# Designed miniproteins, single chains, continued (4): the designs that were tried, part 86

Each design is a single chain, and the fold is of that chain. pLDDT is the mean over its residues in the fold that is shown.

## One batch from the design tools (miniprotein)

Design m15177
Fold by ESMFold2-Fast:
Structure m15177 (fold): chain A 67 residues (1-67)
Amino acid sequence: LTDEEIEALAIVGAARLEFGVFDSVDAAVAWALGQRQHFKTVKAEAEGLKGKVSEETFRAVKEALLA
């Protein structure tokens, strides 16, 4: 995964976790890794969510994706 892919996946995953679509960071990470082949769609969604996600949730999902 490139840095750009990780950033976009972390933004969307974190937003869905905060909106109650996912119940855990692990669920958000599992979803994000499954989206690798659909990155163009994820990137478009992430652009609309910039500034709508807490820094704490975004960081937690991003660090879990990098592990």
Scores: mean pLDDT 77

Design m15178
Fold by ESMFold2-Fast:
Structure m15178 (fold): chain A 75 residues (1-75)
Amino acid sequence: MITDEEVDELVAELEPYIRELAREAGVPDSQLPRLLAFVRAAARQLKVERPDMTKEELREEILKHTRVALKALAE
């Protein structure tokens, strides 16, 4: 089972990618802390809802949710 610490570590590993995606989508730096907080909260919730989820599956879900959030902000 993925721990909250492992979720935070995974989000930290993905942070450079998330920041790059946000930059490409035109999201201002002032919104980055909110986006990262949302991603961390969503990842922790997914882990609780699906305790059998692998780290690889969680990584994909984090990126999926990030892309959806950025698309909504860019529109």
Scores: mean pLDDT 77

Design m15180
Fold by ESMFold2-Fast:
Structure m15180 (fold): chain A 115 residues (1-115)
Amino acid sequence: SMEEEIIKKAVELVRKALEAAEKGNFEEARKYFEKFVEEYVIPLIQKLKLSEEVYEEIADELQKFFKAVVNFDKKEALESIENIEKLLKENSEPSKDLELLLKILEAVKEVIEEM
């Protein structure tokens, strides 16, 4: 399905960021992560009815997630994704865009958990 293809492509960018970080290529890791956020996170978030404060909190957690990834801090990376999921669930109404974003974040958590 289109949804499965989107999730797979989003996860591939996160895996590429992790592989680049593992090789010490932090600039390349950041580029893959920025592409993940710009192509798969921001477009879905923009369709949600979020306040500016919630957008800033999600941006903060995304930055913490990337920092945790480049430092190989699995616990912090998982906590950052879980905080984003909580912010989304508490501050947005049920929608197909929210469901897709949550599925992407859950798939990312599985990648981090299995490392």
Scores: mean pLDDT 88

Design m15181
Fold by ESMFold2-Fast:
Structure m15181 (fold): chain A 55 residues (1-55)
Amino acid sequence: SEGLLKLIEEVRKLLNDPSLSEAEKGSVLIVLQTLLGLKPDGVLDKETQEVLSLK
């Protein structure tokens, strides 16, 4: 679980990076969603947002 929390923190940092394109941010979300068993649509939906809040 500690490794997963670290991954979530890195994803949050990448999503807040203004140098990354929307396509790059979408790819990062798809990878995270796939690892968590969520729908890998690259959209920052409610379930994905809840995970990124570290809850």
Scores: mean pLDDT 76

Design m15182
Fold by ESMFold2-Fast:
Structure m15182 (fold): chain A 66 residues (1-66)
Amino acid sequence: MLSKEELEKETRLTLAIINAVIAEKDGDFETAAQYYEEAAKISEELGRTDLAEDFRKKAEEYRQKA
């Protein structure tokens, strides 16, 4: 079972994803890139490497659009 600190990371990951999607829908590509980058870092800290790679790719795509 996850520690309280790991559970807080999972919560922050979920919020980062939600905020990234909202920014993406609003056309705020710079903000979307920032939240996807944060989601990638948290995913990596949690050992979820495939998720981290997916989010990092999203961050790069939106950073190029900004």
Scores: mean pLDDT 82

Design m15183
Fold by ESMFold2-Fast:
Structure m15183 (fold): chain A 81 residues (1-81)
Amino acid sequence: APSRAELEAALRRLVAELTDLLTRATALGVASLEEVREAAAVLQEAHDALAGDASAAELAAVRDRLAALIERLRAAIAAGE
């Protein structure tokens, strides 16, 4: 199982990646309003988890949500180009 430090490092990297992908997807017109709102909610969950007393299991759950959304946005960008 990943350590807390590894999970926190992963969340910080994924937050940056999702932010960049969301900016690109929005610029390309391939991000829906629902996807933008979902991304904002998941980014807020990640910030709250990093700032608070989140367990390793909670950090892992947020990591998995960030990774899934990143893959969906990458697919949308690829399909929109």
Scores: mean pLDDT 84

Design m15184
Fold by ESMFold2-Fast:
Structure m15184 (fold): chain A 73 residues (1-73)
Amino acid sequence: MEADKRLVLEAAVEAARARREEAEAALAAGDREALLAIAREAVEEAARRALAAGADPAVVEEVAEELLRRAEE
């Protein structure tokens, strides 16, 4: 369980890093909708990578839902 959560979080960090410049540009522009879209894409990519790495699908879904919820705050 904890190892599966770690896989999702590590994949999320990599997905966020790939979108860092886009996220910074959206933040500077005050474009909240663009920021949310970037966050959703990063979480979806993280979920795909974690599943490919062998993470439990139920754990991936739970962590992805939590990350998306936090992105809306």
Scores: mean pLDDT 80

Design m15185
Fold by ESMFold2-Fast:
Structure m15185 (fold): chain A 66 residues (1-66)
Amino acid sequence: MTLKVTLSGSTEQRNALISELKSDPNVTVTVQSPNTILVTLSGPVEKQIGLTLKLLGDPNVTVTVL
């Protein structure tokens, strides 16, 4: 599953989120622009859903499922 993620908030908040996502072995992050990343999810479907819900709950994040 691939998510288009638009980031708002401070540079520190964006960097913290990107680092957290990159620490997950089932996540690949591709930077498209300074405020937009593509998040490719692999592994079990329950983990993919869990991460998607976590991102949807972040007030500094807008998620579009591709």
Scores: mean pLDDT 80

Design m15186
Fold by ESMFold2-Fast:
Structure m15186 (fold): chain A 80 residues (1-80)
Amino acid sequence: SKKEELEKRIEELEKERDKLTEQSMKLNDKLVEARRKAHESGYAPAEVEEVQKLLDEVNKVNLEITKLQREIARLRKELY
């Protein structure tokens, strides 16, 4: 049924969201380490650049999570 198809679609999107959430957590761990190295180096340019690259990656992943959350919410309204 259409309801079963929507439920499967929601489950698939929730799995993708969970995967991106795990990726975000791993990137945050790397960001913590990069910030620590930047502090210990006295904010050397190379270490600051690494922090900025990781921040940009975290932002990108968070935007993807937000898009998935919006799609999940949209599909859940169709089940209502």
Scores: mean pLDDT 89

Design m15187
Fold by ESMFold2-Fast:
Structure m15187 (fold): chain A 113 residues (1-113)
Amino acid sequence: GLEATIERIAATFGISLEEARRLVRESLAALLEGIIELLEKAGISIPEETPEEIARGIKKVLEEDPEVGEQLRALLDGLATLLGEDIDVSTLDPEAQAELARRLFERALEVIE
């Protein structure tokens, strides 16, 4: 889980748990911004940036734009890794990837608040 990831980062780099949490929050925020930017560049409207809007946009891009879909998968893999999820996103169909993205986005928002 997320706490295990934070503890591992702190131990690996010899930094405080507070510094490790800050780095994780900053990294999560950057990944969320990257996903939003990629969806907007693909022409997806996400005016409220809700997890549900993000999931629908991701599903559409994965089905309609394979090149942008590969970039989205990389960002989702990064998000899952930071949140302590051991999931190979590439093995999931677009619907399952979109549902995973919704959950990861929701959890990341809770962490960066």
Scores: mean pLDDT 80

Design m15188
Fold by ESMFold2-Fast:
Structure m15188 (fold): chain A 55 residues (1-55)
Amino acid sequence: HMSPAEKLGYKPGMKVKKGDKIGNVTLGADGEIVSIGPDLVTIKTKNKEVTFRVL
């Protein structure tokens, strides 16, 4: 079975935009998903990496 993050369509290499929602969080900057955990997504933006819970 896929993890919750994979079921929601998140995968490494996926590009995300400012204003996109990851779980209950609205992104403040454009970025790219660099890793996923079962319930977590890590996004690399121009300034930093941030991790969000998807559930």
Scores: mean pLDDT 75

Design m15189
Fold by ESMFold2-Fast:
Structure m15189 (fold): chain A 82 residues (1-82)
Amino acid sequence: GPGIEELEKQLEEAKEKIKKAKELAEKGKYEEAIELAEEVIKKLEELLEILKRVGNEELIEKVEKLLEEAKKVLEEIKKKKE
């Protein structure tokens, strides 16, 4: 599996994509923002499954927090679209 450095890089990439989804929503590009946020959520859920098998509690907590943030962002974007 990936080392800690590679996993932290994937978490930073997920954070950047969440920021991009927020920017797209601010520009009124709600469909693109939703698609990107859903992609990030799926990736974080996949990472969480891997980390739970490996047993790295610190990284599990980091992924769970970021996943909660991504889900909140998705809900906010969907609310603004309607």
Scores: mean pLDDT 82

Design m15190
Fold by ESMFold2-Fast:
Structure m15190 (fold): chain A 62 residues (1-62)
Amino acid sequence: VEEEIKKLEEEAEKEKEEEVAEVEELSKRLGWSEEQKQRQIERAVKAVEERLKAKIAEVKAK
């Protein structure tokens, strides 16, 4: 169980990095302000963290 959770956490960290990079590319293309870019980054990170919590709960519930 703990090993599966560790793998999920590692995957989530990579997913956060990819999501942040994606938002930065979109901000360049769409001409977002710094504030808009930061809000989108925060939302993307929160979404990854929420998905991680759900997956961990599923693993613990079995």
Scores: mean pLDDT 79

Design m15191
Fold by ESMFold2-Fast:
Structure m15191 (fold): chain A 96 residues (1-96)
Amino acid sequence: ASEELDKAIEHFRKAAEAARAGKVDEAIQHLNEARDHLLKASEKLPKTPEVARLTIAGLMAINAGLVAAEMGDYETAARDFETARDIAERLKKLVS
């Protein structure tokens, strides 16, 4: 779980950087990698209400950022991807 969360965190960081640079295709690619790693981590994490709520919040931030990027709002997209990264970091602290 920790290794998958580390990969998710790194890809969310890269997605936010790419979004701010206007590199939408790169941002979406990193976002898809981050989402996949977050989902793989969630399968291995304890089945607690807090872990479930954070996982759902992370997926919601990913979806919100993707919609913002598709609408050309790259600043909002970058903030949403940073929110997803912060959630992944919180999940990592819960399982450390």
Scores: mean pLDDT 85

Design m15192
Fold by ESMFold2-Fast:
Structure m15192 (fold): chain A 66 residues (1-66)
Amino acid sequence: MKLLIESTADVTSLIGLVLRLIGDPEHRVKIIGENTLLVETTLSEEEYQRLVEELSSDPRVKVTEL
């Protein structure tokens, strides 16, 4: 599964948040634009929904499922 994450804040801070929320160093986070991250994950459907909910709670973050 892949998520496209767009932020109006500093991407470095967002990368830290995403990695912390996933809690698994196997998951890959890439900077693909100025304020855009691509997250590649093998999370279960339930864990994936949890990640989307956690990210969507930040008003500076827009999450798009790919």
Scores: mean pLDDT 71

Design m15193
Fold by ESMFold2-Fast:
Structure m15193 (fold): chain A 64 residues (1-64)
Amino acid sequence: ALKEVIEEKGSIMNVTDEELFEALERTLLAEGFPEEEARRIAEELVKELLENRKKVEEKKAAEA
């Protein structure tokens, strides 16, 4: 399911933006979304996951 992919991939700091996008796009396509919609949704989700990672990194920098 899409939520499972987001939780697994979003928690992995070593996963690249391209890998996150690809995993999310494939999941959306498997759920029956058209290719254009799957790409748009995957792009939005990747942006949110990247912003979340940046916030975590900023917290670690503040603790150092």
Scores: mean pLDDT 70

Design m15194
Fold by ESMFold2-Fast:
Structure m15194 (fold): chain A 64 residues (1-64)
Amino acid sequence: DGLAAVLARAAEHAQINRDANEAMAAYEAGKRDEAVDILRTRMKMDDQAIADVLAGFDAQLARL
């Protein structure tokens, strides 16, 4: 019971992490529209959350 819930949450976190990494990779490659589509459709983010994530991507890329 509890173990099943923990494993389901871990799977959700793994999927979120994969989607976030894919969005970041697309953004880094200059594919902003693809990154926004991943955040909106797969991660179900609204426009404000997407703007915050993209600002984070810009900050991360500026340090590379």
Scores: mean pLDDT 78

Design m15195
Fold by ESMFold2-Fast:
Order: structure tokens, then C-alpha cells, then sequence
Structure m15195 (fold): chain A 83 residues (1-83)
């Protein structure tokens, strides 16, 4: 899970969005309660302009970890984009 998160972040930083999605998906499949994987996948969706997917993924991260202030902050930011 941790290695998959790292590889996903590295691919995203290089602009390889397809590879980033694959690794974040693997992280979620190995640990469905990995709030960080959902958070990072949400940030990736936001970067791609897919605000509705970003909202869903941030909400899932908050559902798994209700005290995740970063996920709450990004959820608020993406909701502002839809106004």
C-alpha cells in the first residue's frame, strides 16, 4: 500500500496520470480503509478538472478518517470551484 502510494505520487508529479491512477487504485485494493489513497486520488481528479470525482474521493477519505483536516480543506476548495 505505502509503496503503491509513493509510485502513484511519483507518476502524478511527472504528469503520468494513467500510471498514477493505477497505483492509487492498487493502494485502495490492498487497503480499502487507506484515507491517504482516496485523498491523493481526489487531488489527482481535481488536477484533471474532474471536480465531481474529486468531491466523491475527498468525501470517502473523510468517511474513513473523519479527522482528516487536509481532506476537509480540499473538499471545501473543490466545492467552491462548482459555484
Amino acid sequence: AEEDLKKGKEAWEKGDYGTAVVYYRKAIEKDPNNAEAYLNMGKLAYDLGNYESAIYLYQKAIEIDPNNEEAKKFLKEVQEKLK
Scores: mean pLDDT 81

Design m15196
Fold by ESMFold2-Fast:
Structure m15196 (fold): chain A 64 residues (1-64)
Amino acid sequence: SMELEELKLKLLLYKISLGSLELVRERARKNGKLTPEQEKALEEEIERLKEEIEELEKKIKELE
């Protein structure tokens, strides 16, 4: 179904975004350039994205 295909594409894009943010976080930590507030905001965004990925994976399984 189109809905299932759209969800799978969204999942792929979210996983790519997560990988990109994790690389940004790793590089920023290595360079010591993040304030505590910036580090918290980045961690919150990474955790939010992980939760959205889990919900998408559950929804995809329900539609299969």
Scores: mean pLDDT 84

Design m15197
Fold by ESMFold2-Fast:
Structure m15197 (fold): chain A 56 residues (1-56)
Amino acid sequence: SEIEKLKKNIEEEIEKEKVPYEKLLQLLKLYGLEVNSKEEAIEKLAEIYYEILKEK
């Protein structure tokens, strides 16, 4: 599915850019997202990005 592709791309970019998952989780919580793990963060980011792409 499109969301599954986005999840994989997001994970690859995070690892390529050396982004600490702890800081990513803190940032997402500042935006009101209830995320407690790497997997939840990637899932929420993929959902948000998919909605943005759908409106374009």
Scores: mean pLDDT 76

Design m15198
Fold by ESMFold2-Fast:
Structure m15198 (fold): chain A 61 residues (1-61)
Amino acid sequence: SPVQQKNLDAMEEAVLELAKRLGIEVPREKIPEVAKNLSEEERDLVIEIGVERALEEAALR
């Protein structure tokens, strides 16, 4: 679906951009696979809120 493709690309770009800002190196090959495993609702949450929390929680580790 076109909307899903946009969400996937947007999420991938957002994750890459955020990771770059935090100084975290994330392999592009992995990002699209992870994004694909997420549902439409989850992707929306991750982009808006989850992404920040997920990165913060991962960095805290």
Scores: mean pLDDT 59

Design m15199
Fold by ESMFold2-Fast:
Structure m15199 (fold): chain A 100 residues (1-100)
Amino acid sequence: SHMEEEELKKVEEEIEELKKKQKYNLDEEVKDAKTEKAKKYTELGLIYFVEEKYEEAVEYFKKAIEYDPEFKLAWEGLARALYLLGKDEEAKKYLELAKK
């Protein structure tokens, strides 16, 4: 739909802007996601994670899971970001879900 295409375009523009600051190649890591939105949101989550912006990483990994709840990398990323924010109980819950 037009609204979904507009959302993907904005996400892609944000990824491109972040990649200008530091070189990232995440295509291989996100290739198994079932939807383009899950791929793009997982890329954003990973970029924010390596930049140590864990609150933003959590937001984007949650969005990735919304679009592909079977994509384990997004669950693992969410759990790791929550752990680094000191949210150990929440992180443990998402790590257990990632193993399924």
Scores: mean pLDDT 79

Design m15200
Fold by ESMFold2-Fast:
Structure m15200 (fold): chain A 90 residues (1-90)
Amino acid sequence: SMAERDRKAAELFRKATEALEQGNYEEALKYIDEILKIDPDSVPAHLLKARAYYKLGDYEKAFEYAEKALEISPDDEIVRNLLEEIKKKL
């Protein structure tokens, strides 16, 4: 059901965010990829994926996922701010 999918996505977001806060970036990416299987156009999931790659030092992949988030939500200031931070590392 939609409610079950929403609940699963919320739980995965909690786990991904917790893993990111603890510095477990590879684990965070696994949870984020599960979210994207549920909702491929999730702006928050693409943002978390960009942040995880940024923390791993993979600025090229960080840029790719932040740009995907901006394509889905062109007026999102959080996405734009993250892209500016990533560009400083490229």
Scores: mean pLDDT 87

Design m15201
Fold by ESMFold2-Fast:
Structure m15201 (fold): chain A 85 residues (1-85)
Amino acid sequence: MNREIIQEMLARLAEALGRVQEIKKTLSPEKQAQVDKISTALVLYANQISHEISKSSVEEARKLKAEFDARLEAAMKQVEELAAS
């Protein structure tokens, strides 16, 4: 059932956003604005893909989850790079 896939994705997103908020506290206002843009884009993408998963077969849902996982990893790397610079 695709509900478990959606729940797992949203739980992972919540964990990542919590980490982002902690990193954000250490950053300049300019970098905080860039992090906010990354976080907003990620949340919007998660909402879109969750809707698609709810309409998909289990096989399609797994592919969409993999795409989300890749986007989440890329977003976290961008946040870490902003924190390091």
Scores: mean pLDDT 85

Design m15202
Fold by ESMFold2-Fast:
Structure m15202 (fold): chain A 64 residues (1-64)
Amino acid sequence: MSEAEAAAVLDALEAATGKTLTPEARAYWVRQLAATDDPLERQMLINEIGTRLQTAPGDVVARE
C-alpha cells in the first residue's frame, strides 16, 4: 500500500480508539504498513497497532 493509504489507516485507528500516536510512532508504522505487501501480514500489523492504542495507559502512544 502507499504511505498515504497507511496514514489513512492510522487516522482511522486513532479515531476508533480515541488515542494518538506520537509523530515518531506514526512515521514508523506508516513505513511498516507501506512496506508490507502480504495482506495477512498487513492485517496482523493493523491489529497489533490497534491493540497497542487500545491497551496504552495514556492518550498519546509511543512506539516504545
Scores: mean pLDDT 79

Design m15203
Fold by ESMFold2-Fast:
Structure m15203 (fold): chain A 98 residues (1-98)
Amino acid sequence: SMEEVRALLEEIIELARRKRKELTAYYKAHLSPRQATLEQFRLLAIETELWIARRMAETNPELALEILRATLDALRAMDDPRLDPLIAKVEEAIALLE
């Protein structure tokens, strides 16, 4: 249902925000300033895309699906197992919108 999709997307956005804060602290401690900044902006872009997908889910579900699939690819490209719970939730949201 759209109510279930909306609730899951809200949960995903909150998890993404939490992961961004967690990983930003880690990146600042372990990476060069340039690399830490680029990784932080990648996570912020992902969070922004998830917010747009949530807004579009009811009125334009095809666009929401396209954004979620692109976000999933971006998350997988980061190759960080700490993002696995977020990846699993995005896959669940895609399955509900298909």
Scores: mean pLDDT 89

Design m15204
Fold by ESMFold2-Fast:
Structure m15204 (fold): chain A 56 residues (1-56)
Amino acid sequence: MAEPELSKETLIRMARQLARLMGYSEEEIERLVEELSKLSREEARKKVKELAEKLA
C-alpha cells in the first residue's frame, strides 16, 4: 500500500497514539497536541519521530 506524505493532522493523531502507548495521561496528551499544533509540519514530524524512537 502506497503511503502518501503525512499531513499535520495525521502527525498529531500519531503523536496521540504514541503518547497513549507510552502511558501518558489524557492531560499530558492534550498538552502534547497543543505543542504540536503550534509547530510547523516539519517540526511536528520530528517530534512524532522522537516519540516513536523512545517507544521502540
Scores: mean pLDDT 75

Design m15205
Fold by ESMFold2-Fast:
Structure m15205 (fold): chain A 80 residues (1-80)
Amino acid sequence: SVQARAQEILREALERALALTTDPEFRAALEGLLARVPDMSPEGALEQLETLILAARSLGEEEVARIFEEARARVEELLA
């Protein structure tokens, strides 16, 4: 299903970001969001990814921002 695929994309992106981030508050936010993935709609996943891109950029974590940008593009393609 589209929902299951969107959840998988978001989960993969969150796990990759957790491996790279050095900010403890951002790490805690990512871990909290990872626990909520099973309840996430595709539209909800897009909204969260947009927020995460901005957060990663504000922290100067360009590689983490790129991971979320790639995930957002993949979820957008599912909804097209």
Scores: mean pLDDT 89

Design m15206
Fold by ESMFold2-Fast:
Structure m15206 (fold): chain A 60 residues (1-60)
Amino acid sequence: AAPTAEQVAAAEAAYAAARATIEARFSGEEREALLAALESVAASGDPEQIVHTARLLADA
C-alpha cells in the first residue's frame, strides 16, 4: 500500500537516528558496511522496511 506522510516522516527520523548511532559507535570498514546496508534499504523506498532495519541496527 502507499505509505502515509506520517510513515515517511517516521522512516526519515529512524534513518537519521540510525546513521548517527552507527557514526558514533563504529568506525572504518564496519561503519562503511553498516551505512551501506542502511542506504540500500532506504533506496527500496519502503518506509516500514527502513524503520525496521534502523531499529535492528540501533539494537545491535
Scores: mean pLDDT 78

Design m15207
Fold by ESMFold2-Fast:
Structure m15207 (fold): chain A 111 residues (1-111)
Amino acid sequence: MIEEYEKEIEEDPNNATAWAQLGLEYLDRKEYEKAKEAFEKAIAINPNSAGAWNNLGRVYLKQGKAEEAVAYYKKALAIDPNFTEAWKNLGEAYEKLGKWEEAKRYFELAK
């Protein structure tokens, strides 16, 4: 699957969808720096992709950078406030920051 997305990017380096898919493949493989680079490319091409912002937040959270993850999840929610997964991820990030009241509120918004 990575080889398919790499070919799409070689043919069109401004294909934001291909960069986002490549980022998801690297995230699944736990290659966090490569995932970060791919999602940052997707966002540079399409800054209104709530999914790409949310997935960049997931990379930061996996690296233990919960405050940065919060900022990216909030960016995703500013674009799409009905993005249930981003509300859930925001709750998880606040739990890691020890902010239990905020975490509870965001988990309730994810319903």
Scores: mean pLDDT 87

Design m15208
Fold by ESMFold2-Fast:
Formats: structure tokens, sequence, C-alpha cells
Structure m15208 (fold): chain A 60 residues (1-60)
């Protein structure tokens, strides 16, 4: 699917994939715009936290 807008009620795997895609896009854009490394690290840690929680619930 080309549209990522339709993320409502996706499975956990699809939710994680969307998070990964969104993070990759954000990190690439931030690097291109010269955003400070500290800010990029902060966003990455935040997304990692969310990803970890979703993954933990999935494997229970």
Amino acid sequence: MKSLIDLTNLSVDETLARIDERLAEALERMRRQGVPPERIEQLRAEVDHVRERVREHAKR
C-alpha cells in the first residue's frame, strides 16, 4: 500500500513497520536540515521506547 494514512486498527506488526518508516523519514529529513544530533537521538530514544512496548505486548 502506498498510503500510510490508513493506519487505523492495524496489527501490531504493521504498527511497528509504520513506526519504523516514520522514524526513518524523520531522521533522514532532520539530518538533511542540520538538526542537532542531540535532538535526533532524543527522537530515536522516544520511538524505541514506543516500539519496545508494542513488541512486548505482541509477544506475550
Scores: mean pLDDT 69

Design m15209
Fold by ESMFold2-Fast:
Structure m15209 (fold): chain A 75 residues (1-75)
Amino acid sequence: SLAELRAAAEAAAEAAVRRAEVASLEEARELAEEIERAREYVERDESLSEEEKRILLEALEEALRRVEEIARRKE
C-alpha cells in the first residue's frame, strides 16, 4: 500500500540521518551525494506511479536536507 511505502521510505530516511550524525564530515557528504543519486533515480523510474514517486521523493528530499545540515554543523 502507499501507506506502507511511506512508512518504509520515512524509516529509511531516518536511518540515513542517524548514520550522518555519527559519521565523519567526509562520510556525511558521501551520504548526501548517495541520497541525491537516489533522488535522480526515482525521478527517472518509469515503473513508479506518480504517487509512489511523490512519496519517495518527499522522503529523499527531507533526508538530503537534514544530512546536508548535519554535514554543515561538522564543518
Scores: mean pLDDT 87

Design m15210
Fold by ESMFold2-Fast:
Structure m15210 (fold): chain A 92 residues (1-92)
Amino acid sequence: EKEEKLEKLKEEALEEVKKKLEELKAEALKKGADEKEVEEKVEKILKEFEKELKYLVENAEEYKKLAEEEGLEFVKVDSKAMEAIAEIIQLG
């Protein structure tokens, strides 16, 4: 039951990130950015985010406990991947 909820959250987070990256890719291409460079950056970020999501899912109970103790919501873990996504959003 808990595993199904975590898998759903992981899928929703991945879909949201993919959607945001596709929008950012389209915007960058419209601004005359190199398609190959943009694709390589998007791929790198997706790969890092996927690794971090996997780590969060595998250690979900530990992260939930830490989030509850520190007053952080489970979804509000500022990962390096989330920082990279924010940086790309700022570049657009």
Scores: mean pLDDT 60

Design m15211
Fold by ESMFold2-Fast:
Structure m15211 (fold): chain A 119 residues (1-119)
Amino acid sequence: AVTITESGGGTVAEGGSVRLTAKVSGVDFSKHTVGWVRKPEGGPLRGVASIGADGGGVGYAEGVEGRATASVDHAANTAYLDLSNLEKSDTATYYGALSWSEDGRGSGARGAGAKVTVV
């Protein structure tokens, strides 16, 4: 089974920065798309960043572009999200997510999340 464990959340001052970590077990994720999604309290799940297989093709959502850096360490099976110049609208639970295709169907895994509160 694939398991994702996020860490690095907490309470951060507006204008500050945070590094989120998602550790993956049960799969070598170098061949899979790795993403970050977030869910604010009472709001919908939204994409934040994506990294294509083998670390190629990094994309960011409009609300975080220029403030976010997504990266991977495939040897450690770990994905990172660095957010700078934090805004109160960045307050959410953040999830690492994996996606892949099996037999022409979409498959994926997501962790329990790390909460970030901007004050």
Scores: mean pLDDT 79

Design m15212
Fold by ESMFold2-Fast:
Structure m15212 (fold): chain A 64 residues (1-64)
Amino acid sequence: EEFLAKLEERIKEIKKKIEELKEKLKEASGEEKKEIEREIEELEGILALLEGVLSYLKKKIEKK
């Protein structure tokens, strides 16, 4: 229960952070652009892992 809710909150936070970084990326240039791009890639990787865990947990809870 608590873990699932916290996981969903973390996923929302990461998605929001990625969106903010993508907006900033539109205005960035040079080295700043490379740094933001790296951060986005890192967060997207983390997001994929967390979404995988969330899907697994939802499947286990519902049992289908």
Scores: mean pLDDT 80

